# Ledger of designs, part 38: designed miniproteins, single chains, continued (3)

Each design is a single chain, and the fold is of that chain. pLDDT is the mean over its residues in the fold that is shown.

## One batch from the design tools (miniprotein)

Design m9388
Fold by ESMFold2-Fast:
Structure m9388 (fold): chain A 69 residues (1-69)
Amino acid sequence: SEEVGREVARLLRQGNVVEAANLVYEYGKKHGLDAAIQAAEIAVRLLRQDGDEQGAAEAQRILDYLKSL
């Protein structure tokens, strides 16, 4: 989950929202919903630490969607 969360954060820093969301969803498909939630939570944390408010907001939207399932 940590490695996937870092890759999601990297994609969101670049504005690649669709690719970041797809990565989280495919990870959840292979490893379960809880693993996808953990990866998204890591991405939110990393982007907030970096001061990337836009990236953090996108990661939070992905996280909120997963928690609604």
Scores: mean pLDDT 86

Design m9389
Fold by ESMFold2-Fast:
Structure m9389 (fold): chain A 74 residues (1-74)
Amino acid sequence: SPARQRAIRELQRITSELLEQLRKEHPEMPEMEQLTVVSLAVRRVVERWDESMSPEELRRLMEEAFREALEEVL
């Protein structure tokens, strides 16, 4: 659906923003660990995501999933 395609593009944009923030806050983190954080966060978002979610709710979901994934990897 067009809504799903828009949600995927928004997730990609948010993921890029959070990855840049991760690199700034944890510059010593190896690339493999950075990829692990991103992969875990995306998986959690896919599991929790609902098509009725607003872009703002999707952003909050991604930010929380990213925080949880970072805590798990650190």
Scores: mean pLDDT 81

Design m9390
Fold by ESMFold2-Fast:
Structure m9390 (fold): chain A 83 residues (1-83)
Amino acid sequence: SPMEEVKELVDKGIELARKGGEAYLEGNLEEAAKLFEKAKEAFEKALELAEKKGLPEEVIEALKKGVEDAKEALKMVKEKLKE
């Protein structure tokens, strides 16, 4: 179902973000950036699917937050890579 597909993308995004955070704490900034980019893409795909299928607004808002959190994490890692 569309809800199951969204859940799979969300679970993937959460796991990728968790791994990105671990890589960041270990000082592996290039790996952290790649993982947060993949997390962002997973949440963006989940959001697009949820919007196309008319899922509840609370689901849409949670997915928007997931995208923004992943974007913020990626931005922070990329800025640190420039130092």
Scores: mean pLDDT 89

Design m9391
Fold by ESMFold2-Fast:
Structure m9391 (fold): chain A 80 residues (1-80)
Amino acid sequence: LELSEEEKEAVERTVEDETAVLEKELGVEVPEEIREKLKEKLAELLKLVLEGKLSQEEYQKKAKEIVEEVKEELKKAKEE
């Protein structure tokens, strides 16, 4: 299953918004590699929703978990 252009744009906007929040909260820049990782994971989850294998509520929960993992990764990098 391939995402439509509209769906790809939605994922990109979500990543941009979430990374901007993380940058403000942590006072660090989110590297492009982390942004790409986030895009890939969110795109995979969205594909599962479109296939009927994941509910929208599950998507939101999983998306939050992924963002939290990225936040932890950035915190550890900042600490070390």
Scores: mean pLDDT 79

Design m9392
Fold by ESMFold2-Fast:
Structure m9392 (fold): chain A 87 residues (1-87)
Amino acid sequence: MFTDEEVEKIREALLELDKDGDGVITAEELKEFLESKGYNPSDEFVEEIIKAIDEDGDGVIDLKELRLMLEKKELTPVEQFFLDLIF
């Protein structure tokens, strides 16, 4: 279970990604975030990240899905890349 400090870190990361303030990370917001970090991601790569984290299949990432990802003992290379990018 996350500590309050870890939850705050996740919130800070979500706020950097959530440009629209809607509480979810869309493919567009994720692509813009990756470009801001100096990457040139393909639409396919952005969709791969979302699919890896998106448990609900709604095509977006929320704070709940980020928490579930961090509770995994074994991360996929795509999930690990995203985690290392935001932390």
Scores: mean pLDDT 68

Design m9393
Fold by ESMFold2-Fast:
Structure m9393 (fold): chain A 100 residues (1-100)
Amino acid sequence: SKEEKIRRIVRLAVAAELHAVAATISDGPEARRHMEGAAQAIEEMAKIFEEMGLKDYAEKLRKVAEGIRQAGEAGDYETVLKLAREAVKIADEAIEKIKS
């Protein structure tokens, strides 16, 4: 249902931000695993929005996930957190559009 998809998106948004926060306070392979967790959660949100017909929001989220991986490869975990928070904002905007 639409309500089940919205609940899953909210859980994924929380997971993405928690992973991004964990990446900023971790080192080496642990930071990289958390960065990947954030990117994967955002990609799963994009897939759900695409299934709901919100292709533009899905594309924005996929670009954010790509940016997270690029920042993580550079060791810039503060940018990973900033991008994860942008993904949460994009998801919130998309959910409001669904509800209106």
Scores: mean pLDDT 90

Design m9394
Fold by ESMFold2-Fast:
Structure m9394 (fold): chain A 66 residues (1-66)
Amino acid sequence: TAEAQEFLEKAKEYLEEAKKLKEKAKELEKEGKEEEAKKLYLEAEELEGIAALLEAMAKYIERKEA
């Protein structure tokens, strides 16, 4: 379904953004900016959580319409 596909696409976008934030956090750690790195890790974890929820919702919708 279009709605399930939209949730999966959005989840993928959030996972890609989370990956970029983790990469930036690693760079900040190398620069000694530990607090700034920590904030980016927390933001990445939030995005990963949202992505997991969206994937679960998409799967739920697919099961109902299959």
Scores: mean pLDDT 83

Design m9395
Fold by ESMFold2-Fast:
Structure m9395 (fold): chain A 63 residues (1-63)
Amino acid sequence: SDVIERLREIGDKNGGYVSGSELRRLLLELGLSEEEADRLVISTGNPAYIPLRTALGILEDLL
């Protein structure tokens, strides 16, 4: 989907990593609340440098 494609582009430009703020933004675009998006970002264990694979898994579970 468009959101998955955008996430892959972000990861490709950042050496395979996505920032927590970028993942949060995409989660909000999918209709999650701010609280749900923040909880999912924190659940990654390293919200400053989230591996693309981890972020993709979160989005795939929601789609």
Scores: mean pLDDT 83

Design m9396
Fold by ESMFold2-Fast:
Structure m9396 (fold): chain A 70 residues (1-70)
Amino acid sequence: RVDELLERAEKLVEEIKKNKDDRFKITQLSIELARIQRELERLGVSPETLERFRKLFKEAQKIIKEALKK
């Protein structure tokens, strides 16, 4: 399950990169990333696994912030 969640997070980040011009789509994808974060926290995953997710989340946030800047 944990590996599946991380793989899904990677796919969501790539979809955010692909859809930078679609503000609605980016918002929807960011909500899905937040849900994955909550699931990982609930599962009590290792700090190493959380760090991998945090890197993905930070990359996604950078892209979203850039896209919303015009």
Scores: mean pLDDT 78

Design m9397
Fold by ESMFold2-Fast:
Structure m9397 (fold): chain A 62 residues (1-62)
Amino acid sequence: GPRVDRALRDLRNSQNTGQMVRSVMDLVNAGASVSLVVRLIQQLPIPQGVQQSLIDSVNRRS
């Protein structure tokens, strides 16, 4: 829906780890599926440790 589309655009325009984390959480809050969000996180240009912590956080909010 429109909220998910907006959050996806914000994620694509993210230039640092903090912006990417916020955009990922916005996607979850907008109703994007956890499985889709986890797959998107795995494609982000962020350190593996941050990526894993973010995946764990998304899964815990489910």
Scores: mean pLDDT 80

Design m9398
Fold by ESMFold2-Fast:
Structure m9398 (fold): chain A 65 residues (1-65)
Amino acid sequence: SLLERVEEVRKRIDEAVKNKDLEGVYRALQEATRLAFEATRRGDEEARKHALEVQDYALEAIKKL
């Protein structure tokens, strides 16, 4: 499901942060953005909400790296 893909992106952000992999966090941010647009196109409001939360999570991670 789209929601499962959003959860996978969040896990990748956690792994990238542990590895101090700034580029990995940027890639995850791009994917979360793409998933938010896809959720909007499908009318999947729950997946859209979670994708936007994961975008914010990635942005906070970037500030701390």
Scores: mean pLDDT 86

Design m9399
Fold by ESMFold2-Fast:
Structure m9399 (fold): chain A 69 residues (1-69)
Amino acid sequence: LAEKAGEAVKGAIRLSELSGADLATVVEKELRDLGIDPARARELAALAAELHAQGASPEEIAKAVKEAI
């Protein structure tokens, strides 16, 4: 699960940068599709969006989400 969540986060960052989609929204949806509880998926999506806003790399953001699962 953690590895798939990390890949989903990297994909969401790429999609957000290419299409302008909201990162938190994309991450939350992808994590929920992996079977993560809605409340936890929202928390992890908020973490990913916050780290992205602080200038963290996709690899750093993915690692943080994986460690939080």
Scores: mean pLDDT 81

Design m9400
Fold by ESMFold2-Fast:
Structure m9400 (fold): chain A 67 residues (1-67)
Amino acid sequence: MPMMSIDELGEKLAAIAAEHPDVEAFAAALREESKTDPDSELFERIARTLEASRTPPESAEVKTLKT
């Protein structure tokens, strides 16, 4: 069961984000951490949340403007 403290989680996320400022690279780094970390479920959940937040509204707006 993941019991990482919010402070420890914040430090890890900040360190990974500092090395991977791009959301795609950040999510990939979290997935790699999940392979070796006992809190893998937590890292995978965060990566999934980042992927969900990247649903581009551009597909509706930009295509409408181009058509």
Scores: mean pLDDT 63

Design m9401
Fold by ESMFold2-Fast:
Structure m9401 (fold): chain A 97 residues (1-97)
Amino acid sequence: SPQRVLHIRALSSSSLIRAGESFDYIIQDDQIDLTLGDAIRAALQRQYGIDPSDLIISGPYADMPISDLADGMVFSLDVHLLSLNDSFRLQISISIQ
């Protein structure tokens, strides 16, 4: 299967992340049916140890399956962390290899 990578960059600062910080998240073959929002939950769990149920993710394509997203697409998503009452914005770009 083609390998999908999410390139994640912070557009704003919060308690978790500073504006301009970035990291990559590699989509596994068993994750291809996840929505973009659920994939971002998994990425933030890996990077910061945040429980996926503690995150509200909103924005364009958040509810769209990763399999339906095109190479080179770029999105802005808003993230709200319920337990800390904190919010930040992410830029997500997608590479398909």
Scores: mean pLDDT 85

Design m9402
Fold by ESMFold2-Fast:
Structure m9402 (fold): chain A 58 residues (1-58)
Amino acid sequence: GELEEKLLKLLEELEEAIKNKDVDKAQEISGEILELLETSEDEELKEKIKKRAEEIGK
């Protein structure tokens, strides 16, 4: 859905920000992802996003 597409795009932006050592941008994107996840009732989507965020933070 639209929320999933937006979250996946934000995760890609987070990955780029981390790769570029842009801490401010990474923090902004992380906050936005968390806000969007909090509005979602889709537990499968939340788990999918959490797994991807964990891989990026490695």
Scores: mean pLDDT 78

Design m9403
Fold by ESMFold2-Fast:
Structure m9403 (fold): chain A 86 residues (1-86)
Amino acid sequence: DLEAFKEALADLYIFRAEVLGVEPVPTREQALAYVDHRLEKRGLEEERARLEQTRAGLERGIANGNDAEVTEIQRRELALLDRALG
């Protein structure tokens, strides 16, 4: 489902902006526009492959991490990626 994929990517973009302390945090509309622009540049399958690689890295980070704050951030990002990728 392309719409579910875009929504999950928009949520991920907003989450990453919050973690990085970006002010103001992007709106839903701005995040969706960014996702649309990225998919136009990269293509759907290339973007999916990149996110699958990111997910694998997060799974490794969680498995080897012992910092509770970092692990919580990584778990939240992983949940958003799982929602996007299925």
Scores: mean pLDDT 81

Design m9404
Fold by ESMFold2-Fast:
Structure m9404 (fold): chain A 116 residues (1-116)
Amino acid sequence: LVKKAEEAFEKKDYIGAIEYALKALEEDPNNLKAWELLAKVLRVLGPDLDGDVHELIANAPKEDPLAVPKALTVAYALRILGQDDKVKEYVKKVINGELSLEELLDIVREAVKKLK
């Protein structure tokens, strides 16, 4: 699944890349490569993040290697949805471990629906 997501991304099939990455995370929610790829794809598709959001993500706990890619994923997905007012709130929830996996994946699924 991660390899299929990477291949889709290289072909600029961004929707396919997201769908394969989401499936990989449903099978293994600790798959760092899947989170990094999901953040990378959403960054390509979404508006850039404000400097204060980048600073917030940079302060994520270094002990959790998933915190940064999860925070980037939710930030770009919310920007795609036009929910800019929620970006900082949800980034903080991810960093603090307060956002469930299912809630984060649902935000990504809604962003994908908007892109179709």
Scores: mean pLDDT 84

Design m9405
Fold by ESMFold2-Fast:
Structure m9405 (fold): chain A 75 residues (1-75)
Amino acid sequence: SMEELRAEIREEVAAMTDEWLAAHSDVVVILPESADLEAMFEQAIEGAVKALLEGNERARDYFLAVAGQIRRRMS
């Protein structure tokens, strides 16, 4: 189901190492101070799920890196 795919992607982001994120440092996320971080995180998860369904590994890694950066700011 789509809910299972979203959960799988969220688990992958939760397991993401700082080393993996640093290796994808070409992805720069500029967020305003007033940004709804939770909403931006969910949008990145949705992008990763879409990329996974399309078999687009590059886009999946991009959205995973975006979600990882947002998660670090939330922590």
Scores: mean pLDDT 78

Design m9406
Fold by ESMFold2-Fast:
Structure m9406 (fold): chain A 93 residues (1-93)
Amino acid sequence: MKLVEEARKHLEEARKALENGDYETAIAHLRRAVDLAWQAYEEGHKEEAREILEEVMDLAVELIRKTENDFDLQLDAAVVLIEAAVGLVVAKR
């Protein structure tokens, strides 16, 4: 499914950005992965959507830790974590 493939590409780009200290780019890719996971869920790819959202949550937690000195970035990372967590709860139902 193209949506799942695109979401996985954004997860990979988020990991690379995180490793390079580009937290703004990492957050942007995670937000896109959440959007794509929600679209994949709506199209019936529930299991793949859940897996993507779980990986987004793991990366968002790491971003929150690494952005302690930047309130705006830390808040953006926390919002991504909440959005992914809500999506995961809905997808499990």
Scores: mean pLDDT 84

Design m9407
Fold by ESMFold2-Fast:
Structure m9407 (fold): chain A 74 residues (1-74)
Amino acid sequence: IEALVAALSDPDPAVRRAAALALGAIGEPAVEPGAEPLARLLSDPDPEVRAAALEAVRALGRPAWPPLVAALSP
């Protein structure tokens, strides 16, 4: 999980996309460590990375929302 969270900050969009999808597939254990980095990916310049982040957040479900809201809120 830690390696996947680090990969969400990779300079390669393909790596960020793959890491986001993998975190979504892992599910609940990825919520707390992955929610803030995934929230940042929702603003990624690459639309494929943004789509992967949205799918990952949806797959992680409601438990991801509090840390996601904290990361997105000003």
Scores: mean pLDDT 68

Design m9408
Fold by ESMFold2-Fast:
Structure m9408 (fold): chain A 60 residues (1-60)
Amino acid sequence: MSKEEAIARLDAWFARLSTLADPDAVARLRALALAEIDKGETDHLTAIEKAALALAEAAP
């Protein structure tokens, strides 16, 4: 799976989530997930999971 494909899937996922969640929290999670993809993660769901854990560790 390509890095570009992972980013496209990530963007589609966040587009749906932004209807239901706080925009600031969504933006932070997306930025962290993109950073994980930039580090070599090719699965967008794994990138989101890693981003969520990092955001939780950084405090609310």
Scores: mean pLDDT 74

Design m9409
Fold by ESMFold2-Fast:
Parts: sequence; C-alpha cells; structure tokens
Structure m9409 (fold): chain A 60 residues (1-60)
Amino acid sequence: MSADELVERMREAIRRRDLEGFARYLAELQELMATASPEEQAEMARRVDALARELERTFG
C-alpha cells in the first residue's frame, strides 16, 4: 500500500471512528517512511499533522 493510500485509509478510519484502523495504518505509514526520502517524509509529516488535528476535532 502506498503512503497516499495509507493517509486516505487513516482519514476514512477517523470518519468511521475506527481508532484501531487509524493506529494500524499509522504504524504501516511509519514503517514506509523509514525508507523514504527527506522530501517525502516532510510531505507525509504535514499530512499526518492534518490527520491528527482532524482526529482531535472528531474525538476531542
């Protein structure tokens, strides 16, 4: 699964209030990012930050 697909799956998990799904996709994304370029890591960090804020709005 690509990083873009994982980010979309994480967003779907937030919409479904599926914290287990969110955690699984986040773990997979972190594994994928361990081998990514610095530019890809920076882009994904921004997208993960946006998802974290969406998660806070949904559950906070």
Scores: mean pLDDT 80

Design m9411
Fold by ESMFold2-Fast:
Structure m9411 (fold): chain A 56 residues (1-56)
Amino acid sequence: GEHAQKAAEAARAGDGKAAAEHAAISSGLPVETFEKLAETPEGAGKAAAYGVAASG
């Protein structure tokens, strides 16, 4: 939903923390899962992509 979109936007902006938070809400997984991925710019993009995929 809306959180998946915001996760993707944050990842494109290089905001790993925001991408992780929105991906967590979108996927229903703990934010710590995505915060670990968001330690790097590449991981932030992966976290956002996962959140989008999990939300439908």
Scores: mean pLDDT 71

Design m9412
Fold by ESMFold2-Fast:
Structure m9412 (fold): chain A 60 residues (1-60)
Amino acid sequence: MKEEIIEEGKKEIEEAKDVEEVKKAVQKGANKAHSLPDDERTEVVQELAEIAGRQIARLK
């Protein structure tokens, strides 16, 4: 489900210790969303990108 992919991605991004790990977590989440309809996939990618931006800001 879309919500489950976002929840898992959020956990992995927030556990990332550096920017490189954040980028890997985002890519992993995006890959999981590949089987979703285009609109839901776009929504997942946007949500994960926002969470990643917040985590990167906190790591700096």
Scores: mean pLDDT 80

Design m9413
Fold by ESMFold2-Fast:
Structure m9413 (fold): chain A 86 residues (1-86)
Amino acid sequence: SEVEELRKKAIEALNELSRAIDAGDVEATRQAAERFAETVRELKASPGARDEDVAVFEIAGATLLQAAKDHPEIAAVLREALDRVA
């Protein structure tokens, strides 16, 4: 299923984003956040994707943003990327 492939891609993008945030690299976080956001957008646009399939990644993104609250530069680029595709 195309939806299953997009979900797998979203999980991979989420893991990449988490690693970039942990590394404290602002530019790597921006790039990874944009990739994650774009993958979630593709999943939202995909026929057959359920709201719950998308919601889990939106919650994960919000959780990462909350975790990054003590790193303002990281939080800012993550918020910007997530807001662009919300």
Scores: mean pLDDT 81

Design m9414
Fold by ESMFold2-Fast:
Structure m9414 (fold): chain A 80 residues (1-80)
Amino acid sequence: KLEEIKRLTEEAIELAREGRIEEAIKLLLEAAKLAELSLEELLEVIGLILRMIGAELDGDVEEAVEAAEELAELLIKAAE
């Protein structure tokens, strides 16, 4: 479980760095399904995904990567 979440989040961050934001979001959602998220954690995930979508629309790869890294950290912590 934790190993799979780490793998998915690492791949998602690399995809975000390549500007492949839609694919990064899909992997982060797969990781989120593996984590036992509270309602509070789920709302944070939604907020970070919306930040990544906004970054994609603005062409802001740096913002998309930052949001992906924050989401990865949240998902890893939730899975611990």
Scores: mean pLDDT 84

Design m9415
Fold by ESMFold2-Fast:
Structure m9415 (fold): chain A 80 residues (1-80)
Amino acid sequence: REAAAAAVAAFRARGLTDAARTMEEMAKLHPELSDEEVAEAVRALALAARGDKEKALELVEKSGLSEEVKRLLREYIEKV
């Protein structure tokens, strides 16, 4: 999937290896994710990577993402 692959490449280019890895796993486990859902996940990962954990968690909880996807995102955010 192009949107997810582009997001992974962008995170890796910035040295955000754990964010890139989380995005790769999410896309692999949930190939049904729409471009809008991928964009929501990317925003949450980017917020967490820059230190805005509270805003990242809020975005995840308010998103229309499935509970499985939200759980994966929360695991990353809590480790940052």
Scores: mean pLDDT 80

Design m9416
Fold by ESMFold2-Fast:
Structure m9416 (fold): chain A 95 residues (1-95)
Amino acid sequence: SDEERARMLADFSALYQELQRLTAEGKLTPEQIQEFKRRLSDYLSKVVRLDPATVKRLLERYSPEEIVEMILQAIERSAREGIPVREALLRLLEG
């Protein structure tokens, strides 16, 4: 629903703003990458409700910036196609 997408976007906005702040200060350090990936893992598991294997694959395969961009694209695609954000994100991962 529109309400579900709005809630997911609101919960995501704090992660997006933090990433924007960190990237504005320069390249992320390995420690900043690891900490931000922990926060992304929590969001993907608890809010998006992806399975643990999918979350692990995302975090190993993509940068924090790439994952954030994929989540935004999934939210936008969810709105356009009337599908859950989780399903939209899985479709992006399939190509």
Scores: mean pLDDT 81

Design m9417
Fold by ESMFold2-Fast:
Structure m9417 (fold): chain A 60 residues (1-60)
Amino acid sequence: GMSEIEKANEYGEKATELLDKGEYEKALEYVKKAAEYLKKAGATEEAEAILENVEEELKK
């Protein structure tokens, strides 16, 4: 099985692909999953940063 960090990276990569395609709603869903795994791994600041970045993309 994957570690929490590995799962976060997997969801983060999918979110980045979706952002590049302009699929912001799907990207937000994957970013939320990545952030949750980052929080479980103790990387709370990183989780907050990726959520904030997607929030800015949604404002455009």
Scores: mean pLDDT 76

Design m9418
Fold by ESMFold2-Fast:
Structure m9418 (fold): chain A 68 residues (1-68)
Amino acid sequence: SAKELLDEYAEYGEKDPNIEVERIGDDTLVLTSKGNPLRLIGLALRVIGESDELSVKIEGDKLTLTIK
């Protein structure tokens, strides 16, 4: 499900020392890169490929995933 995907990406980000993870409510996840933004681009492309139920937004050093 879309929620399971959000939980997966949150867990992935929590294991990466160069990523800060913030959960906003039950439907939004913000991943902030402390280094190379290409890291977030790779994750965004994976999300787009796996689900159309998640909104994907990249702004600066932040990747925001929201359940539609």
Scores: mean pLDDT 79

Design m9419
Fold by ESMFold2-Fast:
Structure m9419 (fold): chain A 60 residues (1-60)
Amino acid sequence: MSALEQLIEEASKAVERLAKEKGLDAEKLVKEMEERLRATGDDAAAQMEAAREFIEELKK
């Protein structure tokens, strides 16, 4: 698995958990998060930051 694929898997688990806690559509949110990470291109730091920001937004 690539570093991006591993990050997507870990972030997806966090997003699914938070979505279920808040009664949100976990499948939709996981897809939105994955699209955001892929849109950052090959910058690993930007990918990690995008995942962190998305998860923090869901916690609010």
Scores: mean pLDDT 78

Design m9420
Fold by ESMFold2-Fast:
Structure m9420 (fold): chain A 71 residues (1-71)
Amino acid sequence: MEELELEIEAGVLLIAAAVLRLVAKKEGDEETAKRAQEIIDELSALTKENASEEKIEELRRRIEELRREME
């Protein structure tokens, strides 16, 4: 169950980061788009050995911080 929960969370975060990247690119915010891409790359590189609740929470926090900075 824990593994499935982490996979679902990672999927949700990947969608959120992808949306932020698209919005940032549309607005011409190159730095925010780059930071969103970095989060996407880290999420895509997650394996069973490095996919942890701590890592998922770290990436979630980074997405939330990025979203706040876009205002």
Scores: mean pLDDT 77

Design m9421
Fold by ESMFold2-Fast:
Structure m9421 (fold): chain A 84 residues (1-84)
Amino acid sequence: SAEAEKELEERLREIAGWKDEDIEKFKEQMKKQNLTFEQLVLSIQAADAYKAGDVDKAIQLIEQLGKQLKKLDEAQEAIDELKA
């Protein structure tokens, strides 16, 4: 839904410090890789875990998503931001 998409975009800004250009590139990559609903749910769950203070769980979920999207380097950057 549009609301779920906005929530995901907001979390990408919070966790990874992504700019609008980076979010647009991510959305295009998701389309190209036929991102499943499960992968979208993982993104939201990672953001929720981070908000709940469960940083270890957030990191694990971000790493899992990063592997699936072949964005492991970007996932590591998000992890480093969470630890800062």
Scores: mean pLDDT 63

Design m9422
Fold by ESMFold2-Fast:
Structure m9422 (fold): chain A 59 residues (1-59)
Amino acid sequence: SALAEEGRRLVEEAVELAKAGKFEEAGRLGQMGTELLIQAGDLEEARRAEDEVVRAASL
């Protein structure tokens, strides 16, 4: 779905921002991407996306 595709795109961008040390921007985009995945009905992917952003920020 278009919502799921947009959500994945935002999460991917959030992960890259977190790796670059831009944690505030990463958190904002990650939250938006996760919200779109929830709206698309993919709760497991949304949960995995949150974990991925957090892990990227920790490395």
Scores: mean pLDDT 82

Design m9423
Fold by ESMFold2-Fast:
Structure m9423 (fold): chain A 81 residues (1-81)
Amino acid sequence: SPEAEAQRLLDIAEELVKKAEEYLNKGDISKAASYVTGAYLALIAAQFLQPELTPEQQARINEIKERIDKIVELAEKKLAE
């Protein structure tokens, strides 16, 4: 179902964000950027499949977006070093 597929895409987005954080901590900016891109595309796909969000899904999406923003900020700081 579209709902089950959207749920799987949110799970994928969370895993990809986790990997982006791990690579960023290792100083691998290029891999971190690739995983962030994948996570963002998974979020877009999930929202396309399920446009009306539950409060739980909205909270998960907001958490993932905040983590992506933090990764971008940390990557910018590392590149400025």
Scores: mean pLDDT 84

Design m9424
Fold by ESMFold2-Fast:
Structure m9424 (fold): chain A 111 residues (1-111)
Amino acid sequence: EKPSLLIENKTLENEVIKNQKFKGKYGLYIKNATLTNVTIENAEFEGDYALYIENATLKDVTFKNIKAKGKKYALYLENATLDNVTFENIELEGEEARLYAKNVTVNGVKV
């Protein structure tokens, strides 16, 4: 296992993250970031927030075969823009809720 996967204040392009387990306060922490053509697959994320995404733009991003275990939220989305983002074979476990979303746009639609 690794500590939290942190993607903060940066641009991440054309990367594949796979076959990893991340555990910390956040499993995955994406904040003030832009992700383009990124694949995250066969991975486990555990924390208070398993998958945390805030003030971020994700374009052509794939989450595949993911296990996300959050004490608060499995997937947390705030001020996020998702364009052609796919979630395939995802297990979300959240003690408070599986999903939290605030001010999120998916393929041009506000949700």
Scores: mean pLDDT 87

